# Designed miniproteins, single chains, continued (5): the designs that were tried, part 79

Each design is a single chain, and the fold is of that chain. pLDDT is the mean over its residues in the fold that is shown.

## One batch from the design tools (miniprotein)

Design m18911
Fold by ESMFold2-Fast:
Structure m18911 (fold): chain A 55 residues (1-55)
Amino acid sequence: SPRDALLARVIAETRRAQAEIDAEAEKNGLSKDEYLTRLGLRQREIAARARAEAA
């Protein structure tokens, strides 16, 4: 069904994204958790800067 095809695609995309995160973490000598934490902090910094500039 179209719903089953969409679900299969989402699962495949999620697995691919996870593999890319693992590869980037390894490339930077970080664990996956460290990489995700740094990515989250960077996104927060960008959002805070954007809010300050928009105010």
Scores: mean pLDDT 77

Design m18912
Fold by ESMFold2-Fast:
Structure m18912 (fold): chain A 100 residues (1-100)
Amino acid sequence: SAMKEERKKLLEENIKSFLEYASTVVDESTLKKLEEVLKEYEKKVLEAKSNEEIREITDETVKKIEEILKENGVSQETIEHLKTIVRIGGHEIIKKIEEL
């Protein structure tokens, strides 16, 4: 469906931006963990049936990302920046759904 294709495009662009930045600040092992979390995030958002579900999925994903980054000794400033990238992506998807 056109709606799913547009959501997938926005998700893939936001995930790419996140991973490109993360690759400069975390090791390979941590990056793989983040990639798996974001793959699950993309799947869940594409399957979501409401904007409330997308908000919940985004919040859960942000929490998982923060836990992984803290375990790897990443600075709080970098963690907040990476969290912001995910939150912006979730917000843009919700806005696109509301425009339909």
Scores: mean pLDDT 83

Design m18913
Fold by ESMFold2-Fast:
Structure m18913 (fold): chain A 66 residues (1-66)
Amino acid sequence: DLENFKALAERIVEEAKATGNEEYYKKVQELVDKALKAMEAGDYQTAIDYFFQAVKVVKEAEKEKA
């Protein structure tokens, strides 16, 4: 479901923004954009891969902030 995927993507972007690190926020946004484009194209494997990369970046940013 593209709508549910977009909601999850928005949540991850919000979490990245909450880290206060503009570089991580931009990187997560770019990965999420790629994931959404892949999802819209029906390439679910690529969409999941980019989404996972975005989640990993958020976790790295949270660790650095702490």
Scores: mean pLDDT 78

Design m18914
Fold by ESMFold2-Fast:
Structure m18914 (fold): chain A 62 residues (1-62)
Amino acid sequence: MEEEFRRFVMEVLIKAHEELDTEQVYELVRRVAEIWQEAKKTGDYEAAKEKIEELYKEALES
């Protein structure tokens, strides 16, 4: 699960670098790090993936 989550995070960050400006990427990375910390504590990587997807979508709409 963690390996799959790591791959997912990498894919999202690659897309973010292509679609978002530097400030948006920086904020996304900070938020993703916080979500990853929570996922490590709870073991709920599916909820973490959903939160990251929503966050990325929100940034794209800004």
Scores: mean pLDDT 80

Design m18915
Fold by ESMFold2-Fast:
Structure m18915 (fold): chain A 79 residues (1-79)
Amino acid sequence: AEEEIRRLTGEILELVKELVSLIVGEPSPEVLALLQQADRLAQQAGDAVRAGKYDEAIRLLKEAKRKVEEAIELAKAEL
């Protein structure tokens, strides 16, 4: 459980770094909305980990990862 959570967190961090590298100017409101959704999900995953709810944390981190991936694809489409 902890290994999966650590791996997903690392993957999300790498995706966020990729997204930041693609942004030359101000990101669109749509990209920002996806990032805010991902941040909210990551915070909820942290709460789930502290509560010992590892399955819920993994689900939330997978959703957060999807939102960052969607933000990257949207940012690429706007270039």
Scores: mean pLDDT 83

Design m18916
Fold by ESMFold2-Fast:
Structure m18916 (fold): chain A 92 residues (1-92)
Amino acid sequence: SPAEELREEAVDTLEALAAYAESRGLDELAAELRALAERLRTASLGEAVELLDARIEELEARAATASPAERAFLGAVIEALRGFRARFEELL
């Protein structure tokens, strides 16, 4: 289904971002992204939107006090999450 395909794409993207975060020593962020990916696997469309909104808000708050390099990476993560949020919302 379109919803299952979108969940798989979102999970794969989050796992790739988590691996990159881990490679940069951002182990806590990597764990948080993997936890989000796991929750998205079984989430309803509405639950997926709520999960993504919560994570975007948390990452935006973190980005405000981050170093320039970490802020650039957090910006890329936030952009990816916003893209998936919009696509999940379109399927509602």
Scores: mean pLDDT 90

Design m18917
Fold by ESMFold2-Fast:
Parts: sequence; structure tokens; C-alpha cells
Structure m18917 (fold): chain A 112 residues (1-112)
Amino acid sequence: KAVEAYKKAIELDPNDLAAHYELGRVYQKQGNYDEAIKHYEKALELAQKGGNKLGEAVIHKELGNVYQSQGNYDEALKHYEKALEIYQEIDYDPSLIEKIKAEIEKTKEILA
């Protein structure tokens, strides 16, 4: 039901960042990681074009989480590092920054 509402929003406005982000989240929760990545990548493109730095960081974090769930630790690490870089640039929530740093270190340990 939620998927149909977000698909309708995208039909009306293909540049609806929020609709692409929410579709990514729904597909991620369903374990449909390929569709989740597709919608998160579209949301990321829209955030980048709009200069939405917070949106870029959030979407990179979610892409990292999806790639981690797939066992694609190299891609997960790249996205977590991009999220961390942006969160630090905008002086965002120190608690979230520390959580992302911890996730990066765990991911590096898996790759080592």
C-alpha cells in the first residue's frame, strides 16, 4: 500500500526526493536491496543537485547499511565514509558521527 502511494508521487513528480528516499526505505525493510539501492541512488542524485548536504549524508548512510546487509563491505565502507565526511563538514549530531565512526571501524575489521 505504501509503495503504491510513493510510486504515484514519483509519477506526478519524478524529482520527488522524499518519495525516492521512502521507497528505498520500504524496499530495504522488505529485503529487496536492489530496488532499495536504485531509489536511494536517485534520492542521492536529487540531494546533490539541490545542494542538500544533510540529505546527501543521510542517503549515503542508508546506502552503506544496504550494502552491509548484502555483504558488500567495500561499497558499504565507501558510503559510510562519505556520510561521515559530510556530517563532519556541517557539524551535525556528534552522537551520530561517533556511531558512523564505530560502523566504519567494524566494517574495516571485516575487510582485514
Scores: mean pLDDT 85

Design m18918
Fold by ESMFold2-Fast:
Structure m18918 (fold): chain A 70 residues (1-70)
Amino acid sequence: MKEEADSHLERGKELLAQGKYEEAAKHFERAIELDPDNAEAYRGLAQAYAHLGKLTEAGKWADKAIELEK
């Protein structure tokens, strides 16, 4: 449900701001499971992965976010 997806998206954003990148990624992944067309969740996941040094995964999810915003 979109409301549950939005809840996970907001929690992910809070965790990103706190530097809790692994926990943030988990919440963004859950948001994507619930709403796979949410470009903002893919952007958040890409940011979390970039901070974790997972640059290949970060690039993949950033590209997906851009694709969804077209």
Scores: mean pLDDT 82

Design m18920
Fold by ESMFold2-Fast:
Structure m18920 (fold): chain A 56 residues (1-56)
Amino acid sequence: VSPELVEQQRANLADLEANREALAEALAERLGWSLELARRLVDMLIDTERAVLSRM
């Protein structure tokens, strides 16, 4: 795996973590989802990125 790809994945994870609540609120408002569902989706994305990074 290229160092560039690893760095990009880390940047994406950091961005998701920093903006977790804002992303969940934006998804709930824009898509008409409950905040609970939006938060769960964002948490799943973060967990997935962490799992990918741990295997790289």
Scores: mean pLDDT 78

Design m18921
Fold by ESMFold2-Fast:
Structure m18921 (fold): chain A 98 residues (1-98)
Amino acid sequence: EVLEQLEKAIEHLKKAIEAVKKGDVGSAFEHLVEAAKHLNEAKKLAEDNPEVVEQLEKAIEHIGEAYDALAAGDYEKAIEHLKKALEHAKKAKELAEK
């Protein structure tokens, strides 16, 4: 369950990065919102694993920063925060697989 939510979040983060690179701002926002939903569901499912929760909270924080950057038209900053969110989501998945 946690792994399924994390895999979906990772997929949407990758799609958000590609959408920003293509200038498809609408698609980028859609994928960013879906990634945030799946990370929040993963956090709820992993509430008994503080190491996983910490990585998920960091990923969600970076998604918020990416949203703000994207809304401001700062696409370079949006991509950097999306990449940081992706790295934290991947770390959460690695910790959940232990």
Scores: mean pLDDT 88

Design m18922
Fold by ESMFold2-Fast:
Structure m18922 (fold): chain A 68 residues (1-68)
Amino acid sequence: GELEERNRKLRELAEEIMRKSGLSPEEADKAIVYAMLGRDEEAKKILMKGGLSEEEAEEFVKRAKELS
């Protein structure tokens, strides 16, 4: 269903963030949740602390918001 597909895409996004960064699953999920809540600066800070560039962090924030 729609919710199952959305949850799968959110999981895939978190896994991609973890693969490209040093972030834990909890940190990746937190960044996604902050992005979905419009807390873009907080989401970007988490992603960049994991080793992502500002441009990569901004793209992941945008992708997370598209899933909200």
Scores: mean pLDDT 84

Design m18923
Fold by ESMFold2-Fast:
Structure m18923 (fold): chain A 90 residues (1-90)
Amino acid sequence: GKAEFEAAKDAALASLEAAEARARAAGDGGTARMVAWAKRELELLAEKGKKEAEESKDKEAIYRETGKKVTAAAAGAQRVADQAAAWHAA
């Protein structure tokens, strides 16, 4: 429900904040900017999903679907950051 959605959103944002901090510490401003942009997109996706859920007759389903999208988006950005870190470490 809403609680699981909020937990998923918070976990996703925390993961991306760690990835951005890692990129900045490595001097990789490009990856840091990409992750920061992904965080903004994820926040907008979450806010839109929350609004749609509150206006829906089936808010449980929309919170569940939005939570999955938020988690998938974070996983995608994390993979890009991980690949960049591997390339800079090589």
Scores: mean pLDDT 83

Design m18924
Fold by ESMFold2-Fast:
Structure m18924 (fold): chain A 72 residues (1-72)
Amino acid sequence: AFSPRQQRIVDAAYELFSKRGFFATSTREIAEAAGVSQRTLYSHFPSKQALYQAAFDAAVARAKEQVRKSLE
């Protein structure tokens, strides 16, 4: 499970990557949107690729839960 700080970083990453794409989004912009330093971001996620993977894995898990509720 993510800490509250990691969750803020992942949420900011998902928002920016989904709107701008991977190549157009910088880790600096993600850190700024999450309210953390780039140093703090890199202490939790070693690369932009790792952050991208975490953001979309979390989104897929959320989407699966929403579909489950719609089938009830």
Scores: mean pLDDT 78

Design m18925
Fold by ESMFold2-Fast:
Structure m18925 (fold): chain A 101 residues (1-101)
Amino acid sequence: MSLQDVVDLLAQLLGIPMSSMQVQDGVVIFSPTLRESLSRMLGEPVPERLSFKELVQLLMKHLNGIADKAGITDENDRLRWWAQLLQVSISTVRELVKLSQ
């Protein structure tokens, strides 16, 4: 999985334009408007630039947050639901979980 693949997943999940994120030299750069929106959604400051690992961690934090609010506590149920939300395989979601560690 590449940095661009994770950017594409985040853009689809949040319904945001790809132009809000730029991939440059192995990092993602967020627009000021996207940073403000993500900071409000996550309840914490979001930096302007994120590494691949930091972007995966941000995505997984959001996915865990929405699963918590939905009352989904079982790990396998979370993996299946996230796979449907992201329109990817369960194996891809497992890769994201590993990359976030």
Scores: mean pLDDT 82

Design m18926
Fold by ESMFold2-Fast:
Structure m18926 (fold): chain A 56 residues (1-56)
Amino acid sequence: SLEERIEELERKAQEAIKAGDYQKAIELARELSDLGADEKAQEIGEKALSLAPPLP
């Protein structure tokens, strides 16, 4: 179901954040947004960006 897919992506995104893999977390946030989980996508995206090095 759609709900199960959203839960799976959220779980994977949290694991990526825990591992410091901000690039994977950003990819998973985009997938969440594509499924309409915009609030979850935004929260995960913000966490992932906080782990990314500052751009020049």
Scores: mean pLDDT 82

Design m18927
Fold by ESMFold2-Fast:
Structure m18927 (fold): chain A 100 residues (1-100)
Amino acid sequence: DAIEEAYSKLSEEGQYYLLGRHYYAEGKYEKALEYLEKAISLLEEPSPALYYELGQVYRALGKLEEAIEYYRKALELTPESDALEKAAIEAQLAELEAQS
């Protein structure tokens, strides 16, 4: 299957990103952070999705100031055409700012 072969050849940063998400889903937040930071270190221009995942990990660790910073970075990099994704990030920020 050509699609499966393409996905099995993910870039190194893509593999670290998926590992970070996997550990986040398992509640292993420190490991999630380690792999997401490895992913970011390989990118000159990290994606909004990477910044959003970092925000989620910092939020789970109770580091609300860092979570807010990464959510803001994700929001700034998210295209206006992705209105639904922007709204989701804005909702996360509103919740955190209300708890600050």
Scores: mean pLDDT 78

Design m18928
Fold by ESMFold2-Fast:
Structure m18928 (fold): chain A 72 residues (1-72)
Amino acid sequence: SLKEQAAENLERARAVLERAREAGAPEAAVRWAQGAIALYQNVLDSDLSDEAKQALLEQGQAMLEAAERLVA
């Protein structure tokens, strides 16, 4: 389900945020990871349409990938 996907991606985004902070990554990496977390959390906490949930998941994935590139 979209909520299961959001939950999995949320845990991944939290792990990326922790690694970014520990590694002293650029502030952009922290901001991208926080953005992804906020979008995934919105999918889990809000009574949104499936279309809206999918859009948030796609945007969150792009933010998470941006954060991961800066942490590496």
Scores: mean pLDDT 86

Design m18929
Fold by ESMFold2-Fast:
Structure m18929 (fold): chain A 94 residues (1-94)
Amino acid sequence: AAPGAETVRRTVTLELPPGGEKVLDLSDLAKPGDVITVRVLSGEAAVKIEGEDEPVLLKEGDSVQFVAKKPKVTFRNPSEKPQTVTVELLVSPG
C-alpha cells in the first residue's frame, strides 16, 4: 500500500559567506520521484539541484521545480558580500 503523501512546506534561512555554499539535505522530507519546489522569499543565490549539471541563479520571487532523484539542493553565494537567503521548500508526492 502506497500512503498518500501531503504537500510539505518548510521555510529555511541560509547565511552564506562570500563565494560560499551550503548543501540542504531534504531526505527527511522527500523521496525519489517527489516533486520539490524551491522558492526564494528574500535574497539571491545560485541553486544547484542534485542530478542537474548547471546551477540556476534565483532572485527574490524566483522559483525552480524538479523531480527528486536525490533530495539535495546546493545554495551558493556568487557575490563578494555575505548574503542571507530565505527560501520556501514545497515537497509534493510524485
Scores: mean pLDDT 77

Design m18930
Fold by ESMFold2-Fast:
Structure m18930 (fold): chain A 65 residues (1-65)
Amino acid sequence: GPALREQAREVARGLAEKYARAKAEEQGLTVKSVTVEQVDETTFRATVETDEGTLVYEVTLPEPV
């Protein structure tokens, strides 16, 4: 139902944020903020603002949400 899909989207958004943050930190960058936007049913775009500039990561899910 709609509520289950909304919960799946919230979980997926949170995973995309954690993934992008971890990737920036693995590069030795200081993360200032992370903004996650859903592009389509399987794709999220995470914009990470760091001390050295802005990075963009696209996270593709195995299942649509």
Scores: mean pLDDT 81

Design m18931
Fold by ESMFold2-Fast:
Structure m18931 (fold): chain A 80 residues (1-80)
Amino acid sequence: SLKEKLREILEKLKSKPNITVDDVRAALGEALRLLVEAGVDINSPEVKEAINYFIDAISALEAGDLETAFELLEKAVEKV
């Protein structure tokens, strides 16, 4: 399922010992590609909210808050 594929992206991200902002940006790009390929409307309120969670996760990661970053990424996956 689409949600399982998005969860796989998140689990791969969590498995990295030194996660970077570029890793999160790459994950967002792959997630958006999967949404488009699945025929999901990327302009829907749910997808826009999920994108906002990714942006907030990047900000948390830049602040050194890995726990908050991963919580926000999990919220993004749940919005799809």
Scores: mean pLDDT 81

Design m18932
Fold by ESMFold2-Fast:
Structure m18932 (fold): chain A 66 residues (1-66)
Amino acid sequence: SLAEKVKEARKLLEESDSAEIIVEGNRVTVKTDKGEIVIEFESPVEALAAARDFKEAFPHAKVILR
């Protein structure tokens, strides 16, 4: 389930022209012009690591920490 959500988030980011990666505690929201997905991680550290990995793979995405 979590791995499938990460794959869907990567697909949205890959297909997007504009994107925001919003980190709020354990939650990462990937918001794009193609769609939105919310992913709940086990910890804030894992959420931040995932957001960093998304940013490295998709530099056009903006990371917002809350």
Scores: mean pLDDT 87

Design m18933
Fold by ESMFold2-Fast:
Structure m18933 (fold): chain A 64 residues (1-64)
Amino acid sequence: MSAEEYTKKGQEAADAGDLDKAIEYYEKALALDPNNEVAKHNLEGVRANAAGDVEAAAEHFRAA
């Protein structure tokens, strides 16, 4: 699996509301490509959402 494929799976998991799976897939994407800005921004957004930070979560969706 490529970093891009893991990033897509993370987005699908986040859209389904499965934040734990989304974090897992984005971390796998970053393990393969640490410079993947989409995976990095999406991981930050999902973590912010899980922590209840609505403003940071909104910034994630604006950056993607």
Scores: mean pLDDT 73

Design m18934
Fold by ESMFold2-Fast:
Structure m18934 (fold): chain A 73 residues (1-73)
Amino acid sequence: GTPLSAEREERNARYAAAAKALLDGASPEAIMETLDLSRAEVSRIRRAVIRGLEGLAAASGEDYSAQIAALRA
C-alpha cells in the first residue's frame, strides 16, 4: 500500500476535525480559517458528512433531518 506520510496524516486529521466541526454546527468560514482548508475542501467534506448521515439514518432508523438541514443551510 501507499505509505502514509506525515503530511497526509496531518491532512487526514484536519479533514476529520472539519467533519466533526460541521456536525457541531460550525460555519464553513470558521472551519476554513481554523483548519487552513479551502472552501472547496470544506464543501467536499460537508457533502461527505451529509451522505454519511443519510446512510446512518437508513441503516439505524434514527432521525438526522435537523443536522442534515443545518449542513445544507
Scores: mean pLDDT 77

Design m18935
Fold by ESMFold2-Fast:
Structure m18935 (fold): chain A 66 residues (1-66)
Amino acid sequence: AHYNLGLVLESLGRLDEAAEAYKRAIELNPSFKEAHAGLIRTLAALGRADEAAKAGEELSALFPDA
């Protein structure tokens, strides 16, 4: 539900609200990779590069490549 809400808000250009919806999806399921990706994308679109980078580091820590 919260991930889908984030997608809808993002499509409406309501990027701050979309970021909050993705954060809520992550709180409910921290292993929800798509919610982490949505948060990173939305923060980058907002120009919040430092926060997007931190979210990317958190995603990489939860889902290491090796």
Scores: mean pLDDT 79

Design m18936
Fold by ESMFold2-Fast:
Structure m18936 (fold): chain A 81 residues (1-81)
Amino acid sequence: SLEEVRRELLAARPEVEEALATTPNPDMQEQGRLALEVIEAAEAGRVEEGLRAAQLKLLERIAAKRGDEAGAAEKRAEIEA
């Protein structure tokens, strides 16, 4: 359920914040920032919206790393819509 997902996301915040504070890895920092955005959306009652935005941001990262600039731009436009 969304309530269960929200509860788990809120409970994960301290671990995500600690990981962001301690990791020297830029990819782990990027993942941690994305996780915090999902948690912050859940705190605001926007669990589904936060999860969808995170999915699109992950797909954008994958497209960008593959050199697919058009695919990355498409996912970015969906996030901003």
Scores: mean pLDDT 80

Design m18937
Fold by ESMFold2-Fast:
Structure m18937 (fold): chain A 61 residues (1-61)
Amino acid sequence: RKEEVERLIQEAKRAYIAGDYEAAMRHLLEAARLDPENRERYRRGVRNVARLGGLPVPEEV
């Protein structure tokens, strides 16, 4: 749902600010599952977080 997606995005932002890139990616992937219309935007977010955090891009992307 929209409210659930918004909460996940906020959680991803908090994790990113805290330097927890793995948690940020997980929250964005869950948002992609709940909001398939905007899935590609979340996938780009996951790739960007992975690149900045020096982490592998998940296969789910």
Scores: mean pLDDT 77

Design m18938
Fold by ESMFold2-Fast:
Structure m18938 (fold): chain A 68 residues (1-68)
Amino acid sequence: SEEEIEKVREELKKLRDEYHAQIDAYNAAVAAGADPATLQALVDKINETAQKISEKWKELEKLRAEAA
């Protein structure tokens, strides 16, 4: 339904906001000369959020396909 599609879109919006905040945190850490372990932890979080976005995008595609 359109309501389910809108819910998933809102969830994607929140995940994208989180993703952008994590990229900003990574860039700030790089600029501050953070150690490799700190940078890797930030990369791991970015990759985790990217995976969640991918999963939500697949959910959205499925809902759109069901409407067709």
Scores: mean pLDDT 88

Design m18939
Fold by ESMFold2-Fast:
Structure m18939 (fold): chain A 66 residues (1-66)
Amino acid sequence: MKEELLELVKELKSPIEDPKYIVDVIIHLLEEGKSIEDIVEALKETEGKKVIATEEELKRLEEHLK
């Protein structure tokens, strides 16, 4: 699931065209105790424009998944 979350964040659909915002939301959900599985499922159901996370944002998310 951790690897699946990172792959989804590389090419995410979102109504908000800001990869930093999306990564911030994911980190916030992780800090609130949401499971990676629940987050992955929510991201798969999200509709919107294609947003690509930067390498910096992906590394920040990866640190929170350790």
Scores: mean pLDDT 73

Design m18941
Fold by ESMFold2-Fast:
Structure m18941 (fold): chain A 68 residues (1-68)
Amino acid sequence: PELNKEELEKQLEEAIEYIKSELNPEEIEEALRELDRMLAQVPNAPESEQQRALVEAIERLREVLEEL
């Protein structure tokens, strides 16, 4: 089953808290590469609310990782 917008936002918040723990730079770089790959596969104009929420979550997570 696909995550709804609220569940995805909750998962993102939990992921951000985890990332703010002791990840090393190599793991951060690997995560950034995977997020960029995922974003490249998303439609340029996502139509569903879940797709929009997923794109926003990935972009926000990438910004957090870049700031570390």
Scores: mean pLDDT 67

Design m18942
Fold by ESMFold2-Fast:
Structure m18942 (fold): chain A 65 residues (1-65)
Amino acid sequence: MTVEEAERLVREGLEALRAGDYERAVRLFSEAVRILEELLGPDHPATQRARGLLILARGKLVASR
């Protein structure tokens, strides 16, 4: 589990968002947030950015149902 792995997950999540695959984006951003919280803590800017993307993806998923 590394910051680089979390960065990869964020990039894949952004690709999923662009493709309209909101379920996949939520899963990818959730995993990225978990890794970043464990390694950097919940208040780190990288963790907050990933959490913001997760909130956005969840909103898109709810709106698509």
Scores: mean pLDDT 84

Design m18943
Fold by ESMFold2-Fast:
Structure m18943 (fold): chain A 63 residues (1-63)
Amino acid sequence: DVQKLQQLADAKQRSADGALYLAKLLREEGNEEGAKLAEEVARQLQEEADQLQQQADQLSQQL
């Protein structure tokens, strides 16, 4: 279902944005290790979102 893939991609993108915001807050508190971990999580979530978006786009083109 293209819609479910798109919704999951959007959810992963929002989670990535949230992790980047958390990284900013952690860095402001002086927690650089926590900030780097949050940035790494954000990068992974962004990659997953991009992959799901590509799958949705490919499936949509076959319809």
Scores: mean pLDDT 84

Design m18944
Fold by ESMFold2-Fast:
Structure m18944 (fold): chain A 58 residues (1-58)
Amino acid sequence: MELEFDPDASPEELRRLHEQLVAMIEEELRAGRLTPEEAARALAALEEGLRVLVAEAE
């Protein structure tokens, strides 16, 4: 999956994309490519972005 949020996507598609992006961040953390702090920051940013897009779509 590309690291891209589609604002025209359904709420289900946005949640699935979010889950995939979270999994990618977790894998980068496990590989040692991200620090725990960077991973937490990225996860928080994704959660906020998804919340805004889902709220607008609902």
Scores: mean pLDDT 71

Design m18945
Fold by ESMFold2-Fast:
Structure m18945 (fold): chain A 71 residues (1-71)
Amino acid sequence: MSGEELEEELRRKAEEAREEARELRERGGSEEAVELLEEGAELLLESLKNPSALLALEGLEKIEEGREIAE
């Protein structure tokens, strides 16, 4: 896998998480889940500006936690 493919995937995941957070907030879902999804997306976008595997992993973990709580 090239770095470009990974960058595109992380950007896509961040955008998806932001949209999920928006929809969840709109339907009156868990505020904790919304915050985790938004924080995770922000960390992924930061990892794209300043390449950091740790930031990317932390972002993905927070998105996963947010989705788990939202269910």
Scores: mean pLDDT 80

Design m18946
Fold by ESMFold2-Fast:
Structure m18946 (fold): chain A 65 residues (1-65)
Amino acid sequence: MAEEILEEGKREAERLLKEGVSLEEAKAIVVPRVLRRASAAGLDAETAMAIAQEVARYAEELAKK
C-alpha cells in the first residue's frame, strides 16, 4: 500500500520533470496527491508525511540532471 503510493508519486514527479515542469511546480502537484492517496488508504499522518518527503527528495535528485 504505502510502497505503491510512493512508487506512483515518484513516477509522476519524474514524468513532470521530463516534460519540463519546474521542480517547485512538480512538487506542488505531486505532494498533495501523495498525501491525499495516503489519507484515503487510511495511513497515519506520520507515514503519509514520510512518503511525501521521499517523493520530494526523489524529485530533487532528478532535477539535478
Scores: mean pLDDT 82

Design m18947
Fold by ESMFold2-Fast:
Structure m18947 (fold): chain A 61 residues (1-61)
Amino acid sequence: SKEEVLEEIYRRVKELYRNKASQEEIKEEMRKLTELAKKNNIPEEELKRVVMEAYREVDAE
C-alpha cells in the first residue's frame, strides 16, 4: 500500500511537470500529495525523493 501510494505520487508529479502546470497548480497539487503521504505514514524524506525523481525523469526525457 505504501509503495502503491508512492507510485501514484510519482505518476501525478510527472503529469504535472509534463503538462507544464502553472506554479499555482503545482503548489495546490503538491499540498494534496503531501497530505496523501502523511495519511499513509510516508516520511517527508521519501516523499521528497520521489518528487525529485519524477521531475528529473520528465526534465531529462
Scores: mean pLDDT 82

